Designed miniproteins, single chains, continued (3). Designs and how they scored, part 80

Each design is a single chain, and the fold is of that chain. pLDDT is the mean over its residues in the fold that is shown.

## One batch from the design tools (miniprotein)

Design m10779
Fold by ESMFold2-Fast:
Structure m10779 (fold): chain A 80 residues (1-80)
Amino acid sequence: ELSPEARAAGLEAHKLILASEADRAAYLAALAEFAPAGEAALAAGDEAAELEVARAILRAIAARVSPATAAALERLLAAL
């Protein structure tokens, strides 16, 4: 589903998030914040809306995490 580039960036971001308590907390907070929009898009069967919610979550996380994790998330966003 994901390109090899997106997969590599996602794996890097995932490792960085798991290594940092603060980054992990920011990730979970962003997921909770966007959960209603994600549920609505999923219920509607709207793939484009689901992708936009995913992008919004990644942007929200990138704004709240360490610079290294933010850089990995920005690479993931660019590769989507």
Scores: mean pLDDT 78

Design m10780
Fold by ESMFold2-Fast:
Structure m10780 (fold): chain A 69 residues (1-69)
Amino acid sequence: SDEELELKLKQAEVALSNLKEDPSVYSEASLKHLLLEFETLAEELEAAGRTEEAAKAKQEAEFIQSLLQ
């Protein structure tokens, strides 16, 4: 449902905000989990026709992936 997607997006954005404030508290496993969450959100947002938000979620996934190098 759109409400469930909104909740997932809000939760992922809070986790991302915490990551940006202090990346050192995130393990590699936690970063990989958050990456998968944003990749999944991008797919779900695009399927829902929310193209602008899907593009943003993909950009955030790319940021998280850059931290795994």
Scores: mean pLDDT 85

Design m10781
Fold by ESMFold2-Fast:
Structure m10781 (fold): chain A 81 residues (1-81)
Amino acid sequence: SSAELAAQAVAQAQELTRATLAFVSSIKDRDEAIAILQRFLAELQATRAYLASIPGVTDAQLAALDGLIAEVQARLEELRA
């Protein structure tokens, strides 16, 4: 079902978000770290928009992606401070 495919996409996005944030924390060049997170944020936003267009995707699944987007945005704000 579309909800099952969305659940898989959300789980993959969660793992990739964890890996990306851990990787970025190891980068000494702030501009490089910011560029990586900006690209990843765009990818998460594109995934969220795509899933929102699919009938049968749940509000809870979209909310999970919105949470990941917020987490990446928060890290970008920290790096820009």
Scores: mean pLDDT 90

Design m10782
Fold by ESMFold2-Fast:
Structure m10782 (fold): chain A 69 residues (1-69)
Amino acid sequence: KREELLEKAVELFKEAFEKAAYDGKSTIPYLKKAREEARKLALSAGFTEEEADQLIFEAMVKLAKELKK
């Protein structure tokens, strides 16, 4: 289901932030890797590139809202 992929993408981005913080490094390369992995998961599930990009965008927005709590 799309919702399961969205949750997985959020977890991938959250893990990227946590790993970058643990390593004391920039989040940019970790987020890039997480984004590519999320895109691959969406495409493997039969989503189009546009749908994958939209899913990734929604996951980033959801995580950003959680991080501001």
Scores: mean pLDDT 78

Design m10783
Fold by ESMFold2-Fast:
Structure m10783 (fold): chain A 92 residues (1-92)
Amino acid sequence: MLKELLEEAYKEAKEETEKIKDELTEEDRERAEAMLEKSRRAFEEALRELGEEGVAEALEKARRGEPLSPEEQRAATAALTYAAAKGALEAL
């Protein structure tokens, strides 16, 4: 579940970045690297607070449009941003 949701976000970000690759600058790459580092730390923190199971549940709640706690919102955002930043950098 968690791995599948993250893989989807990763692939989507990679495909979107490949479509606009010719429009991207070295500055955009540096921003993506900074976002990867920041989101990696936030994701690791979310895993410590909620565990892998709790992060997966937060993502499923977000997908269904269910209300999230502040901790669940941060966890879901961090996980998706990390996967997306990783995908974008692989396309660059």
Scores: mean pLDDT 81

Design m10784
Fold by ESMFold2-Fast:
Structure m10784 (fold): chain A 75 residues (1-75)
Amino acid sequence: VSKLSSLSPEELKKVMEQKAEELKKKGQTDEAENFKSAGNTALSLLERGEISREQAARALVGAYEESLKRAEKKK
């Protein structure tokens, strides 16, 4: 989380896209789409100045963790 909070919005978007692609490669397409949706919402709020970079980073980490939990439950 701390490392992500120091990233620019553009870098956060790249991390989100990379993690979503990893989920897709593992066959977790629905979880990748859910993660991208949550991530894009957080990044949109960040771009609009409604949340901080730290809040956006936490939202991305939380969304990714939830995606992993759902992926485990579906197996």
Scores: mean pLDDT 76

Design m10785
Fold by ESMFold2-Fast:
Structure m10785 (fold): chain A 66 residues (1-66)
Amino acid sequence: SLEEALELIEELEELLKKGEYEEAKRKADQVSRQGVLLAVQGQVEEAQELGRRVKELEKKYGVDLR
């Protein structure tokens, strides 16, 4: 769900703040899986918003999570 995916993004940012990049990559993968599920269910705009939020975190913390 979108709510579950947004919670995963919050957890992702906490991991990035701590410098736990391996765990952050795992959380980013979980967000990507939620985005795929949303898109398959017709929630394409919500899936795109998740991708945008992950990109903002990549830019903010100077990391590549893809």
Scores: mean pLDDT 84

Design m10786
Fold by ESMFold2-Fast:
Structure m10786 (fold): chain A 100 residues (1-100)
Amino acid sequence: SELDKIMEELKKLLDEAIRRLEQVNPELAAQFRETVDRFLEALEKHKDDKEAVLEIVDQLIDALNRYIEYAEKQGLEEAARIFRDTVEKLNELKKKLEEI
């Protein structure tokens, strides 16, 4: 389904963000992976509920914005850029999700 395609794109986006983070800050990448795993578990549980998926995606965007704030305060400019790129692409996926 279209929802399944968006979910696969979301998983690939988050995996790519983790891989990019591992190259610049392995410890922060490990923390982010734990956050991602919790959100992916919630998404799998609610995969047939578009409204629940949208709410979980909003919560993930909020979590990413907190990671951006943390990275910026710590002077981790490359990590902050990776998180900002991820938020931008996640917002694009959210718009696609809202249209189905």
Scores: mean pLDDT 88

Design m10787
Fold by ESMFold2-Fast:
Structure m10787 (fold): chain A 84 residues (1-84)
Amino acid sequence: STLAERQKLLQDYAAEVARLKEQANAELSPEQQQEFEKLMREKLDELEDAYHTQDVASIRELIERILQELRKFLEELKAKELAG
């Protein structure tokens, strides 16, 4: 894979994460926003490690899994906010 392909994957990931962060800021309490940001940082660290060691296909699959986890966690935090 080329550096350009890897850069595009990171750019697409960053755009989606920014969207999820804006949604979290609109829909979650400040405490829950901090929990969401913590998970985002942990997943970014995992992705940065994979970026240097894995092929493009593996990076794409990791990004898809991370985005799925982030979306699920956001929905769980929203449900908890409504209940509490």
Scores: mean pLDDT 80

Design m10788
Fold by ESMFold2-Fast:
Structure m10788 (fold): chain A 84 residues (1-84)
Amino acid sequence: LDAVLNAMLSEADNLVALGDQAVAQGDYDAAIDYYRQASKILDDGINLLKGLRATDSQQYQDLLARKAEVDARIEQAEALKAAS
């Protein structure tokens, strides 16, 4: 389980980094797409832990926090796109 969750977090972190790079380049469409992919991976991890009834775990709390951060980045990138 830990290996699977760590792989998911690593992939989500990589997608967030690609999204951040796209924002820096003014490519808001690419940024939104990368952030949405990261959010989907984090949702899959959250649902995995829900299925295992591990919702009181630190891992579950960490996934929720990371998803909230990624969702905020999507909202910010959408606002930047609308202002452009």
Scores: mean pLDDT 86

Design m10789
Fold by ESMFold2-Fast:
Structure m10789 (fold): chain A 90 residues (1-90)
Amino acid sequence: MMERLEEFLRRVEEVMRPAFEALAAEARSLPREERLERYIELVGEAVAELLGEEFGERVREIYRDAYENGMPVEEVEKRLLELLEEHEKK
């Protein structure tokens, strides 16, 4: 259900927004690979805040795998939905 993913991503964005703005200011002096890693860390921290550290780490793995292997957006969204469903079953 896309509505659940949209709500979750909105909450992640809300949590990470101040740190993301700080990263955007620093981005001009950072290599692309370092900017990407910092972004992935911020997303993982936001997910850990909302769902717990285990899920934060799994989201970091999904994003790293996606960027390294050119994963389609649809596949990333599918994996994120599967994580949300797993969290809600427990």
Scores: mean pLDDT 76

Design m10790
Fold by ESMFold2-Fast:
Structure m10790 (fold): chain A 70 residues (1-70)
Amino acid sequence: GLQFLINNRPVTLETAPEELRPLFEEVERMIAEGASLEEIQEKAESHPLVASALVYYDGDTLVVQLVLKP
């Protein structure tokens, strides 16, 4: 599975800020193409609104956590 968190809160594509939806779609594509956790983290951190990202597995679920800039 795939779970996005923004500032430690679960979000879906529907509940995410519109400005971050292209990033989430890109991350889903990268996962489908077999990208590494480091590649996904680097992509997330490249977004202007993102201060930092943490990418890890919780069981069979890939968690992508974003900390947004103030």
Scores: mean pLDDT 84

Design m10791
Fold by ESMFold2-Fast:
Structure m10791 (fold): chain A 82 residues (1-82)
Amino acid sequence: SRKEEARLEAVRLATEAARAETGAVADELSRGLDAGDPAAEARAREAALRVADRLLEAAKKAEDEELKKALEELAEQARREA
């Protein structure tokens, strides 16, 4: 159905957006480490923790079980990269 297709598309887009956000944080941390800048590394770590917190809050509000699990897993990844 059109409603089911829209729901699946919304879940896919939300999951992809979350993955892009965690990827951006990982890239920032990598650049900071390569530059040898302690301030850049600390900023990237703080950003990773903020992303993890936002993803966990999004997961708590998610009604779709697959989306909730994906957001929780991405939040855990961001936290580990902090």
Scores: mean pLDDT 76

Design m10792
Fold by ESMFold2-Fast:
Structure m10792 (fold): chain A 91 residues (1-91)
Amino acid sequence: SEIEELLKKLEELKEEFEKIASEEQTNLVNKALELVKEAAKTKDRLEAQILFGVAKLILAVLLATEEDEEQRKLLEEMLELIEKLEKLVLE
């Protein structure tokens, strides 16, 4: 249930990001969230670690190159939720 709540919050942050971000940035965030959803559903711990790792890398690269403060804030909040999800799934 906590995993479902975090996934819902992540989807809500993505929807806010999509309103202000470019189509290319939105597509990359969508790919990261698809990986997170797959990681949360898999029973393979190693697969989950790889999927979370790649998703976090995508968002970290976007954040490192982002100059818009509101977009940076949303990316940081998404990364925080992904890290919390990773801990719940793996630990």
Scores: mean pLDDT 88

Design m10793
Fold by ESMFold2-Fast:
Structure m10793 (fold): chain A 95 residues (1-95)
Amino acid sequence: SPSLLEQALERFRERTKERTEEAIKKRSKEMGLEKDPTQEEVEKDGGLLGLVGQSILKSGEEVAQELYSQGHNELGDQILTQAMDESLRYLQRGW
């Protein structure tokens, strides 16, 4: 069986994927694009990289908050730290 940390990391990845896909889809519609951008096109667009970074951070915050509410403070801190580190790399490239 997966550890609590492995389960939390999987939930964080699942939330990040869902939120990122929704944010990109919403942005594409707002810009009047005929189709959603590919992963390669996202990596070349600073604004879309910023959306990815924000999606990572928000997903990590939500998973960390769930863990904190369950008394898993150390696990929550680990997820939040990973989310901040990953988010920072995308946000810095989006500038």
Scores: mean pLDDT 81

Design m10794
Fold by ESMFold2-Fast:
Structure m10794 (fold): chain A 81 residues (1-81)
Amino acid sequence: EEIKKKIEELEKKAKTLEELADFYRQGSDGARKAADRYESMGLKEEAEKLRNIADSLDTLAQNYEEMAKKYRKEAEELKKK
């Protein structure tokens, strides 16, 4: 039971991080679309700021994806016991 609870906790943590990564990926996509729109209006500096925000969101999403992968791997190792 204790091992089962640890597996469930790790899987829940992984799922939460995967959902957060998806959320930040969506934010990045939105920021890039907004940047393209500002660039089409001649607002290049504002567009560049939005692209920098999108890059930061992509980095954050990647970090959460890596953390989720580690938790899923740990859960799978516990299942083998």
Scores: mean pLDDT 87

Design m10795
Fold by ESMFold2-Fast:
Structure m10795 (fold): chain A 61 residues (1-61)
Amino acid sequence: SRAELLRRMQELLQESMDKAKQAIALREKGTPEDLEKADELWKEAEEAAREYMALRAQLEG
């Protein structure tokens, strides 16, 4: 349903924002392990953003 799509979109936006914030914090710590985890979180944030865009296109289509 449209309501379920809108809820999923909000969840994906929140996930993207939260993971990007975590990635920034880990990059500031600067250990090799933190930098690797930051890269992984940033990729996950980008994937959540892409899923959001795909659902948005589905709603507009």
Scores: mean pLDDT 86

Design m10796
Fold by ESMFold2-Fast:
Structure m10796 (fold): chain A 55 residues (1-55)
Amino acid sequence: SAGREALQARLRALGAEAGARVGPEAEALYNQGADDPSAEGEMAQRVGALLDEAA
């Protein structure tokens, strides 16, 4: 999916160390939003903030 592809691209761009550090949490938040449509926007925002802070 486009969202998963975007997440994977951002994790790759962070580099191996930062990607390994935040990857599991970012994946968990993404999956939570995918499983619960009512939380999708909130989880997407949290993923974005986590990735931005890690960069």
Scores: mean pLDDT 79

Design m10797
Fold by ESMFold2-Fast:
Structure m10797 (fold): chain A 55 residues (1-55)
Amino acid sequence: MVELSPEVIEALQPYLETEDATSKEAMKRLAERLKADGVLTDEQYEELLALIDDY
């Protein structure tokens, strides 16, 4: 598994700790934007989605 950068994980941490559909959707949209901007690789993006889905 590819580990996300600490900065990305930290930015998303508050939302990942909240069991809320709106927050999960916001996180998925942010992840998609980071992937589109080239900040996240395909593997990092999929790992992030898995973390979001687990919450």
Scores: mean pLDDT 67

Design m10798
Fold by ESMFold2-Fast:
Structure m10798 (fold): chain A 103 residues (1-103)
Amino acid sequence: AEAERRRRETIEELARLRTLALELQKVLAERGLEEAVEEVRELGRQAHQAWQAGDYERALELLRRAVELGREAVGESEELEEAERRAEELVRRLREELERREE
């Protein structure tokens, strides 16, 4: 029960961070911040490789770094707030799908 809950929480957090990193990458691209786009993309690529290897802790660390870098590059802005809202909406839908699959 607790191990299954922790696994679900880890998957949900990975999905949230990945979605936010992708949304931040779009905002960075629209602003012409090509170097930041490539750094976020590379961290996301490394996180995906860690996920495929079953190293979820490493995937979380890499995605958290990608989101942190993206937020720092975008700064406090309406676009950042909108990106975070879109990420939360997509994760909410994913959570509903995961709950349906467990029933």
Scores: mean pLDDT 78

Design m10799
Fold by ESMFold2-Fast:
Structure m10799 (fold): chain A 60 residues (1-60)
Amino acid sequence: AVNAYKEALKLNPEDKEAVEGLIKINSTDDDVIKAINESSALSKSEKAKVAAEIQKKKYE
């Protein structure tokens, strides 16, 4: 569930598995996108790739 992954990120912002879980849920919720972008689990390069994937899913 989205809430479970959000809570995991609050407890451990470097939890890469929680970030990947939020991406797999295919949520276009702005709060979810913001949490992923602000996560310290991903490098700048990885965040750019994730942002591109989320944008593709949001706009198809």
Scores: mean pLDDT 66

Design m10800
Fold by ESMFold2-Fast:
Structure m10800 (fold): chain A 90 residues (1-90)
Amino acid sequence: SAATIDADARADVAAVRERLPELKEEGIAAAKAGDDRKAAALISALGVEAAGLAFLASRASDPEVAREAEEAARELREAVREIKEAAEAA
């Protein structure tokens, strides 16, 4: 149902925003250390989460929920870019 999708999107946005700073820091640290496997795993996990949030945003009935999920997906994609940039600079 639309109400279930809105609730799931809100919960996922909250969980992502709580965990993202730590996961981004871990990914950047792994990239700088040359731990390419760990960096790749975090890039994949963050990318999958971004795709999931973008999908929920497309199905949300509340425009505010859709916007928040789209913003969280953008934050996840930005973290992926920062991890990749750290790997290129290492």
Scores: mean pLDDT 88

Design m10801
Fold by ESMFold2-Fast:
Structure m10801 (fold): chain A 70 residues (1-70)
Amino acid sequence: SAAERRLKEEELKLTRETFRRMSDVIAQLLQRYINGELSQDQFDKEMARRSQVILDDYHRRLAAIQKRVA
């Protein structure tokens, strides 16, 4: 249906936005690591922390989209 197609388009848009946000975080933290502003341990911890926040937001928003089909 048209409603099902719209929900799939919203899911795809969310996925693309999430990948873009992840890429931005990786680029920012890698630059700080290369500049000597972060140790390897600090880089790994910040990557894990920021990635988790983005993924949690993604899963919450995805669940909200999917609930509209119920």
Scores: mean pLDDT 86

Design m10802
Fold by ESMFold2-Fast:
Structure m10802 (fold): chain A 80 residues (1-80)
Amino acid sequence: SDAFENALGVVRGTVEMLKKLYPELSEKLDEFLAKLEASKTVDEFIEVLEQLREFVKENVPEHVANAVDANLDSAKKILS
């Protein structure tokens, strides 16, 4: 659906920015993006997105994690 593609686009953009800032996280970020792209339901997509949120929170400074949270919340709102 257009909503799914738009939500995935927001998350993909966020992941690509994180890979530029923290290239050491690239492998794990690509794994999350692959799982999001493989999601068949909104619920499955949201579950993976929340796992990505926790991973980012544990691996980047708080101010970066807060910006990522806002982008992920925007993606969730597109799917609502």
Scores: mean pLDDT 88

Design m10803
Fold by ESMFold2-Fast:
Structure m10803 (fold): chain A 92 residues (1-92)
Amino acid sequence: SSMADRIRQAAEDTIRAARESPEAGLEAMDRLIDLVREAVELARRSSIDDAARLSGALSDAIARVERELRRIGEESGATEAFEAAVARLREV
C-alpha cells in the first residue's frame, strides 16, 4: 500500500481504538504520530507532485482524527488527554 493509504488506515484505526477505550486511542495516536513523522520525511525527499499528494492525505487524515477524537473525548470523559494527543500530532 502507498504511504497515503497507510496514513488513512492509521487514522481510521486510531478513531476505532479511541471508541473502544481512551488507553487504546492514546496508544493508536502514538503510532499515528510516528507514521506522520515518517510521511513528512518521505514528502521532503519526494517530487513536488508526490509531496503535494501526500501532504493532502496527511491534512485530511489529521483533520478527521481531530474532529472524531474531540467527539469521542466528550462522550468518554477523556477530553483533556485526547486534546493533548491532538496537540502533539499538530506539532509534527
Scores: mean pLDDT 86

Design m10804
Fold by ESMFold2-Fast:
Structure m10804 (fold): chain A 109 residues (1-109)
Amino acid sequence: AVEELEKLKEEFEKESSELIEKLPEEVKPLAERVKKLGLEVIDLAIELVKKKPELSKKAIEMVKDMKDTIIGLLKQASESKNVKEAILLLIGAALIAIGVEYELELLLK
């Protein structure tokens, strides 16, 4: 479980970094914040699994879904020719990370 989450973290960091490099310079700082949020959420999931191993499957599924959604939004932002559209997609990605963080914190209590 921990090893699977650590692998997902490495994959997320690599894929997000490659996509951020393709973004317009003006939105890269926002995209870097999204990346940091996603990485922090995965670290929280690792802590949850260490404290509550019975929640391992749920934590892994939540991280996989978050990773797929955030990476998908980053891809759309990198393909957008409109800076305003890219900003809205990145805000959406940040909200996904915040939502997953909130759910994991409720499980960790």
Scores: mean pLDDT 89

Design m10805
Fold by ESMFold2-Fast:
Structure m10805 (fold): chain A 89 residues (1-89)
Amino acid sequence: SELEELVEAARARAEEFGDRGSLELLRDAVELYELAKTLPGGEELARRLEEAVRRLAAARSREEVAAAREEILEVEIEISLRLMKEAIA
């Protein structure tokens, strides 16, 4: 899949910069992306996650890797919170 290829590119970049935090976040990225798409209005969350992963794949410095990691973390938290909210509806 397109996202799976993007996650592999981002993983390679995170390994290049030795960023273990990014590697851990990327482990759940595909699953959270697919789950986001099942949420009412979740297409925006899925798009944000894809864009954050794309930024990590394109990162050229340790600072850019850290910034992309923060974006991925924020979106993954938002997806998790929305999943919890919809589960109790």
Scores: mean pLDDT 86

Design m10806
Fold by ESMFold2-Fast:
Structure m10806 (fold): chain A 105 residues (1-105)
Amino acid sequence: MDEILEQAKKLKEEGDKAFKEGNYEKAVEYYDKAAKLLAPGLPSDLSKVLDPELLAEILTNQGKAAYKLNQLYYALLLYKLALTLDPNNKEAAENAKKLEEELEL
């Protein structure tokens, strides 16, 4: 369990670096790998989630990267999934609301 959590955190750090460099496709790839370590059944099975708050943060960052790639509906899905895992994630809530307004939903 601790090894999986450390690997997920390392992949998140690599995603964060890629995002800073403007490599949004690479950022999405690293965040997706991190998310799948914490929830192997993602997106269809959320019954086995390791550290839901960390997963919500990773999914929020993946959504931000997807938004930069103009993958707007995918970004919205990621923010809503993050809010399902951590309803107190303000960044996911704010980004979801703004994106719903942009998409006229």
Scores: mean pLDDT 86

Design m10807
Fold by ESMFold2-Fast:
Structure m10807 (fold): chain A 97 residues (1-97)
Amino acid sequence: VVGLVRATFTAASKEERDRLIAQARALVDEVIAEMKKEGLVKDYRLAPVRYDEETLKVELSVVIEADTLEQAKKAMDRIVAALAPLADRIETRLIPK
């Protein structure tokens, strides 16, 4: 099962944008490492960061692979919780295979 977490942030400057991206990636890597130790996630991928220079909006997408629908939902919920303090908006989606 594949799950997607898409988080959007707004940065006041390009420098803050780069800091937010670095911080968000570090938080995701930490949470994923923990979930892999628990057997909750088989693999993950960070999609290329999308940014809008005019609005300074940054989009980070995390794709996870899990054995079951329940595991995918739990993993997405943990990623959402980790990113919630930084993000303006977070969307989750289950991707059919």
Scores: mean pLDDT 80

Design m10808
Fold by ESMFold2-Fast:
Structure m10808 (fold): chain A 80 residues (1-80)
Amino acid sequence: SKEDLIKEQEEVEAKYRQELEEILKVQDKEERCRLYSKLFLEAYKEGSLSVAQEIYEKIKTECSSEHREKLNKELAELLE
């Protein structure tokens, strides 16, 4: 039913939020930024857009322009 599909989507989003919390524990900034970019692309592909936007804000705030440029190229390839 529709309610079951909503629950499944909420569970998928919750899983990505949990993965984001684990990445926040990574002390190395460069490794954390690499993991943010990977998680963003996975969440975006799965349609978990709210979580993807939250991850993108972390990338904009914490990560170098090089990480953002690489992510923007990967995102453009996904949208093509």
Scores: mean pLDDT 81

Design m10809
Fold by ESMFold2-Fast:
Structure m10809 (fold): chain A 55 residues (1-55)
Amino acid sequence: DTNDVRDIALLLGIRLGSGEATALRGLTDEQLKRVLLNRGVPQERIDQAIREYKQ
C-alpha cells in the first residue's frame, strides 16, 4: 500500500510528497532502492528496511 512506502521512508528519515509516495507504490524492491539511494540513503539502511518490511 501507499502507507507501506511511507512507512519505509519514515523508517529511513525521508519526507515524501503525496505524488512521490504514489509513484513509488508500484516499484520493485530494486527500483525503490535506486530511488532511496538517489535521496542519499545508505545502501545498508535500505537493505535492512526492505528486509524488515518483508518479514
Scores: mean pLDDT 67

Design m10810
Fold by ESMFold2-Fast:
Structure m10810 (fold): chain A 60 residues (1-60)
Amino acid sequence: LSREELNAIAIRAAKALMDGEDPATVEARLQAELESLGQRARVRVTKTDYGAVVEVELLP
């Protein structure tokens, strides 16, 4: 997985959250996008009063 691909995925996730999309939906889509690129990962998106937190752990 390239740095450019990771950046593109992160930007899309951030945009979706800014557009008011449900965090669980964004989390599932981000997980699926990483899996489709052959990258195993653990993704968690948490909504807070001050924004959203996106946590991505790349797995071997």
Scores: mean pLDDT 76

Design m10811
Fold by ESMFold2-Fast:
Structure m10811 (fold): chain A 100 residues (1-100)
Amino acid sequence: STAQARADLRAAADLLEEFVDEALKNGEISPETAEKIRQKIAEARAALDAGDIPTAVQHLREAIDLVKEAVEKGEVDPQKAARYITAANILLAAAEYLAS
């Protein structure tokens, strides 16, 4: 279902936004890194509003890669980041299956 795929991708975007907001509040991530991730989330949401599922998936994967980069730089707790990345990847996989 395309509607369910869109819902799953919106849930992934919301989850990544929650992660960024909490990490920024705790001083675990720089404002510059937070803004880059937020930009990718905004681009994904714009693609979803346009009905472009593949582009939304691409931008959410780019947001996840920026989270992974922040972990590699030692900015974010790897265990906490891993939980959000795993949950987001499950939602992305479900959306890709439902949109196929």
Scores: mean pLDDT 87

Design m10812
Fold by ESMFold2-Fast:
Structure m10812 (fold): chain A 68 residues (1-68)
Amino acid sequence: IDQELYREAVTYMTAAVLSDDPEVRREAAARGIAKLNELRDKLTSQGKLTPQDEADIDRMVQLLRDAV
């Protein structure tokens, strides 16, 4: 998995669920989902998408959708 893109997605996820500002939560969720979709597309195009990576990405996308 791309550690830098994954780290960015985790940062946005944290902001989406822990921020006290609803606007910050909504913005962070949208950016996090975009980063996770970019990561999935990148790994798919490189033939490097493992079942674990796919499961992790799907879980984080779902968490972000449910957060806000």
Scores: mean pLDDT 75

Design m10813
Fold by ESMFold2-Fast:
Structure m10813 (fold): chain A 100 residues (1-100)
Amino acid sequence: SEVLRELEADGEGVLAEMRAFLAAFPASAEKLKAALEKNNTEFAKRALEAVDAGLAAYMEFLRDVFAPLGPDYAVAGELLVAVARDPDISVEELREIARR
C-alpha cells in the first residue's frame, strides 16, 4: 500500500498534514456549504447533510464516496476518519489501520 509506505517513511509528517487539513474544516465549512447549496443533485444534498453534522461525519461521507475508487483511497479515508474522531491518535495506530 502506498499509504502504508508513506506512514512508515514519515508517519509524523503524514499525521501532521492530516491534522492541518482537518483543522481547516471550520473555516472552509461555510464556503463548502454555500457551494453545495447551489447544486440540486442528491449527492450534493447528502454532502451538505454530512457537513452540517460535523467534521467526523463529513470525513465518513468522503471515505464512503472514495473507497470504491481503490484500496489506497479506502485506506486514506479510514485514516482521516480516525484522526477526525481522535485528534490525539498515534502514528502506530494509523499504521495498524493502514495494514488491514
Scores: mean pLDDT 80

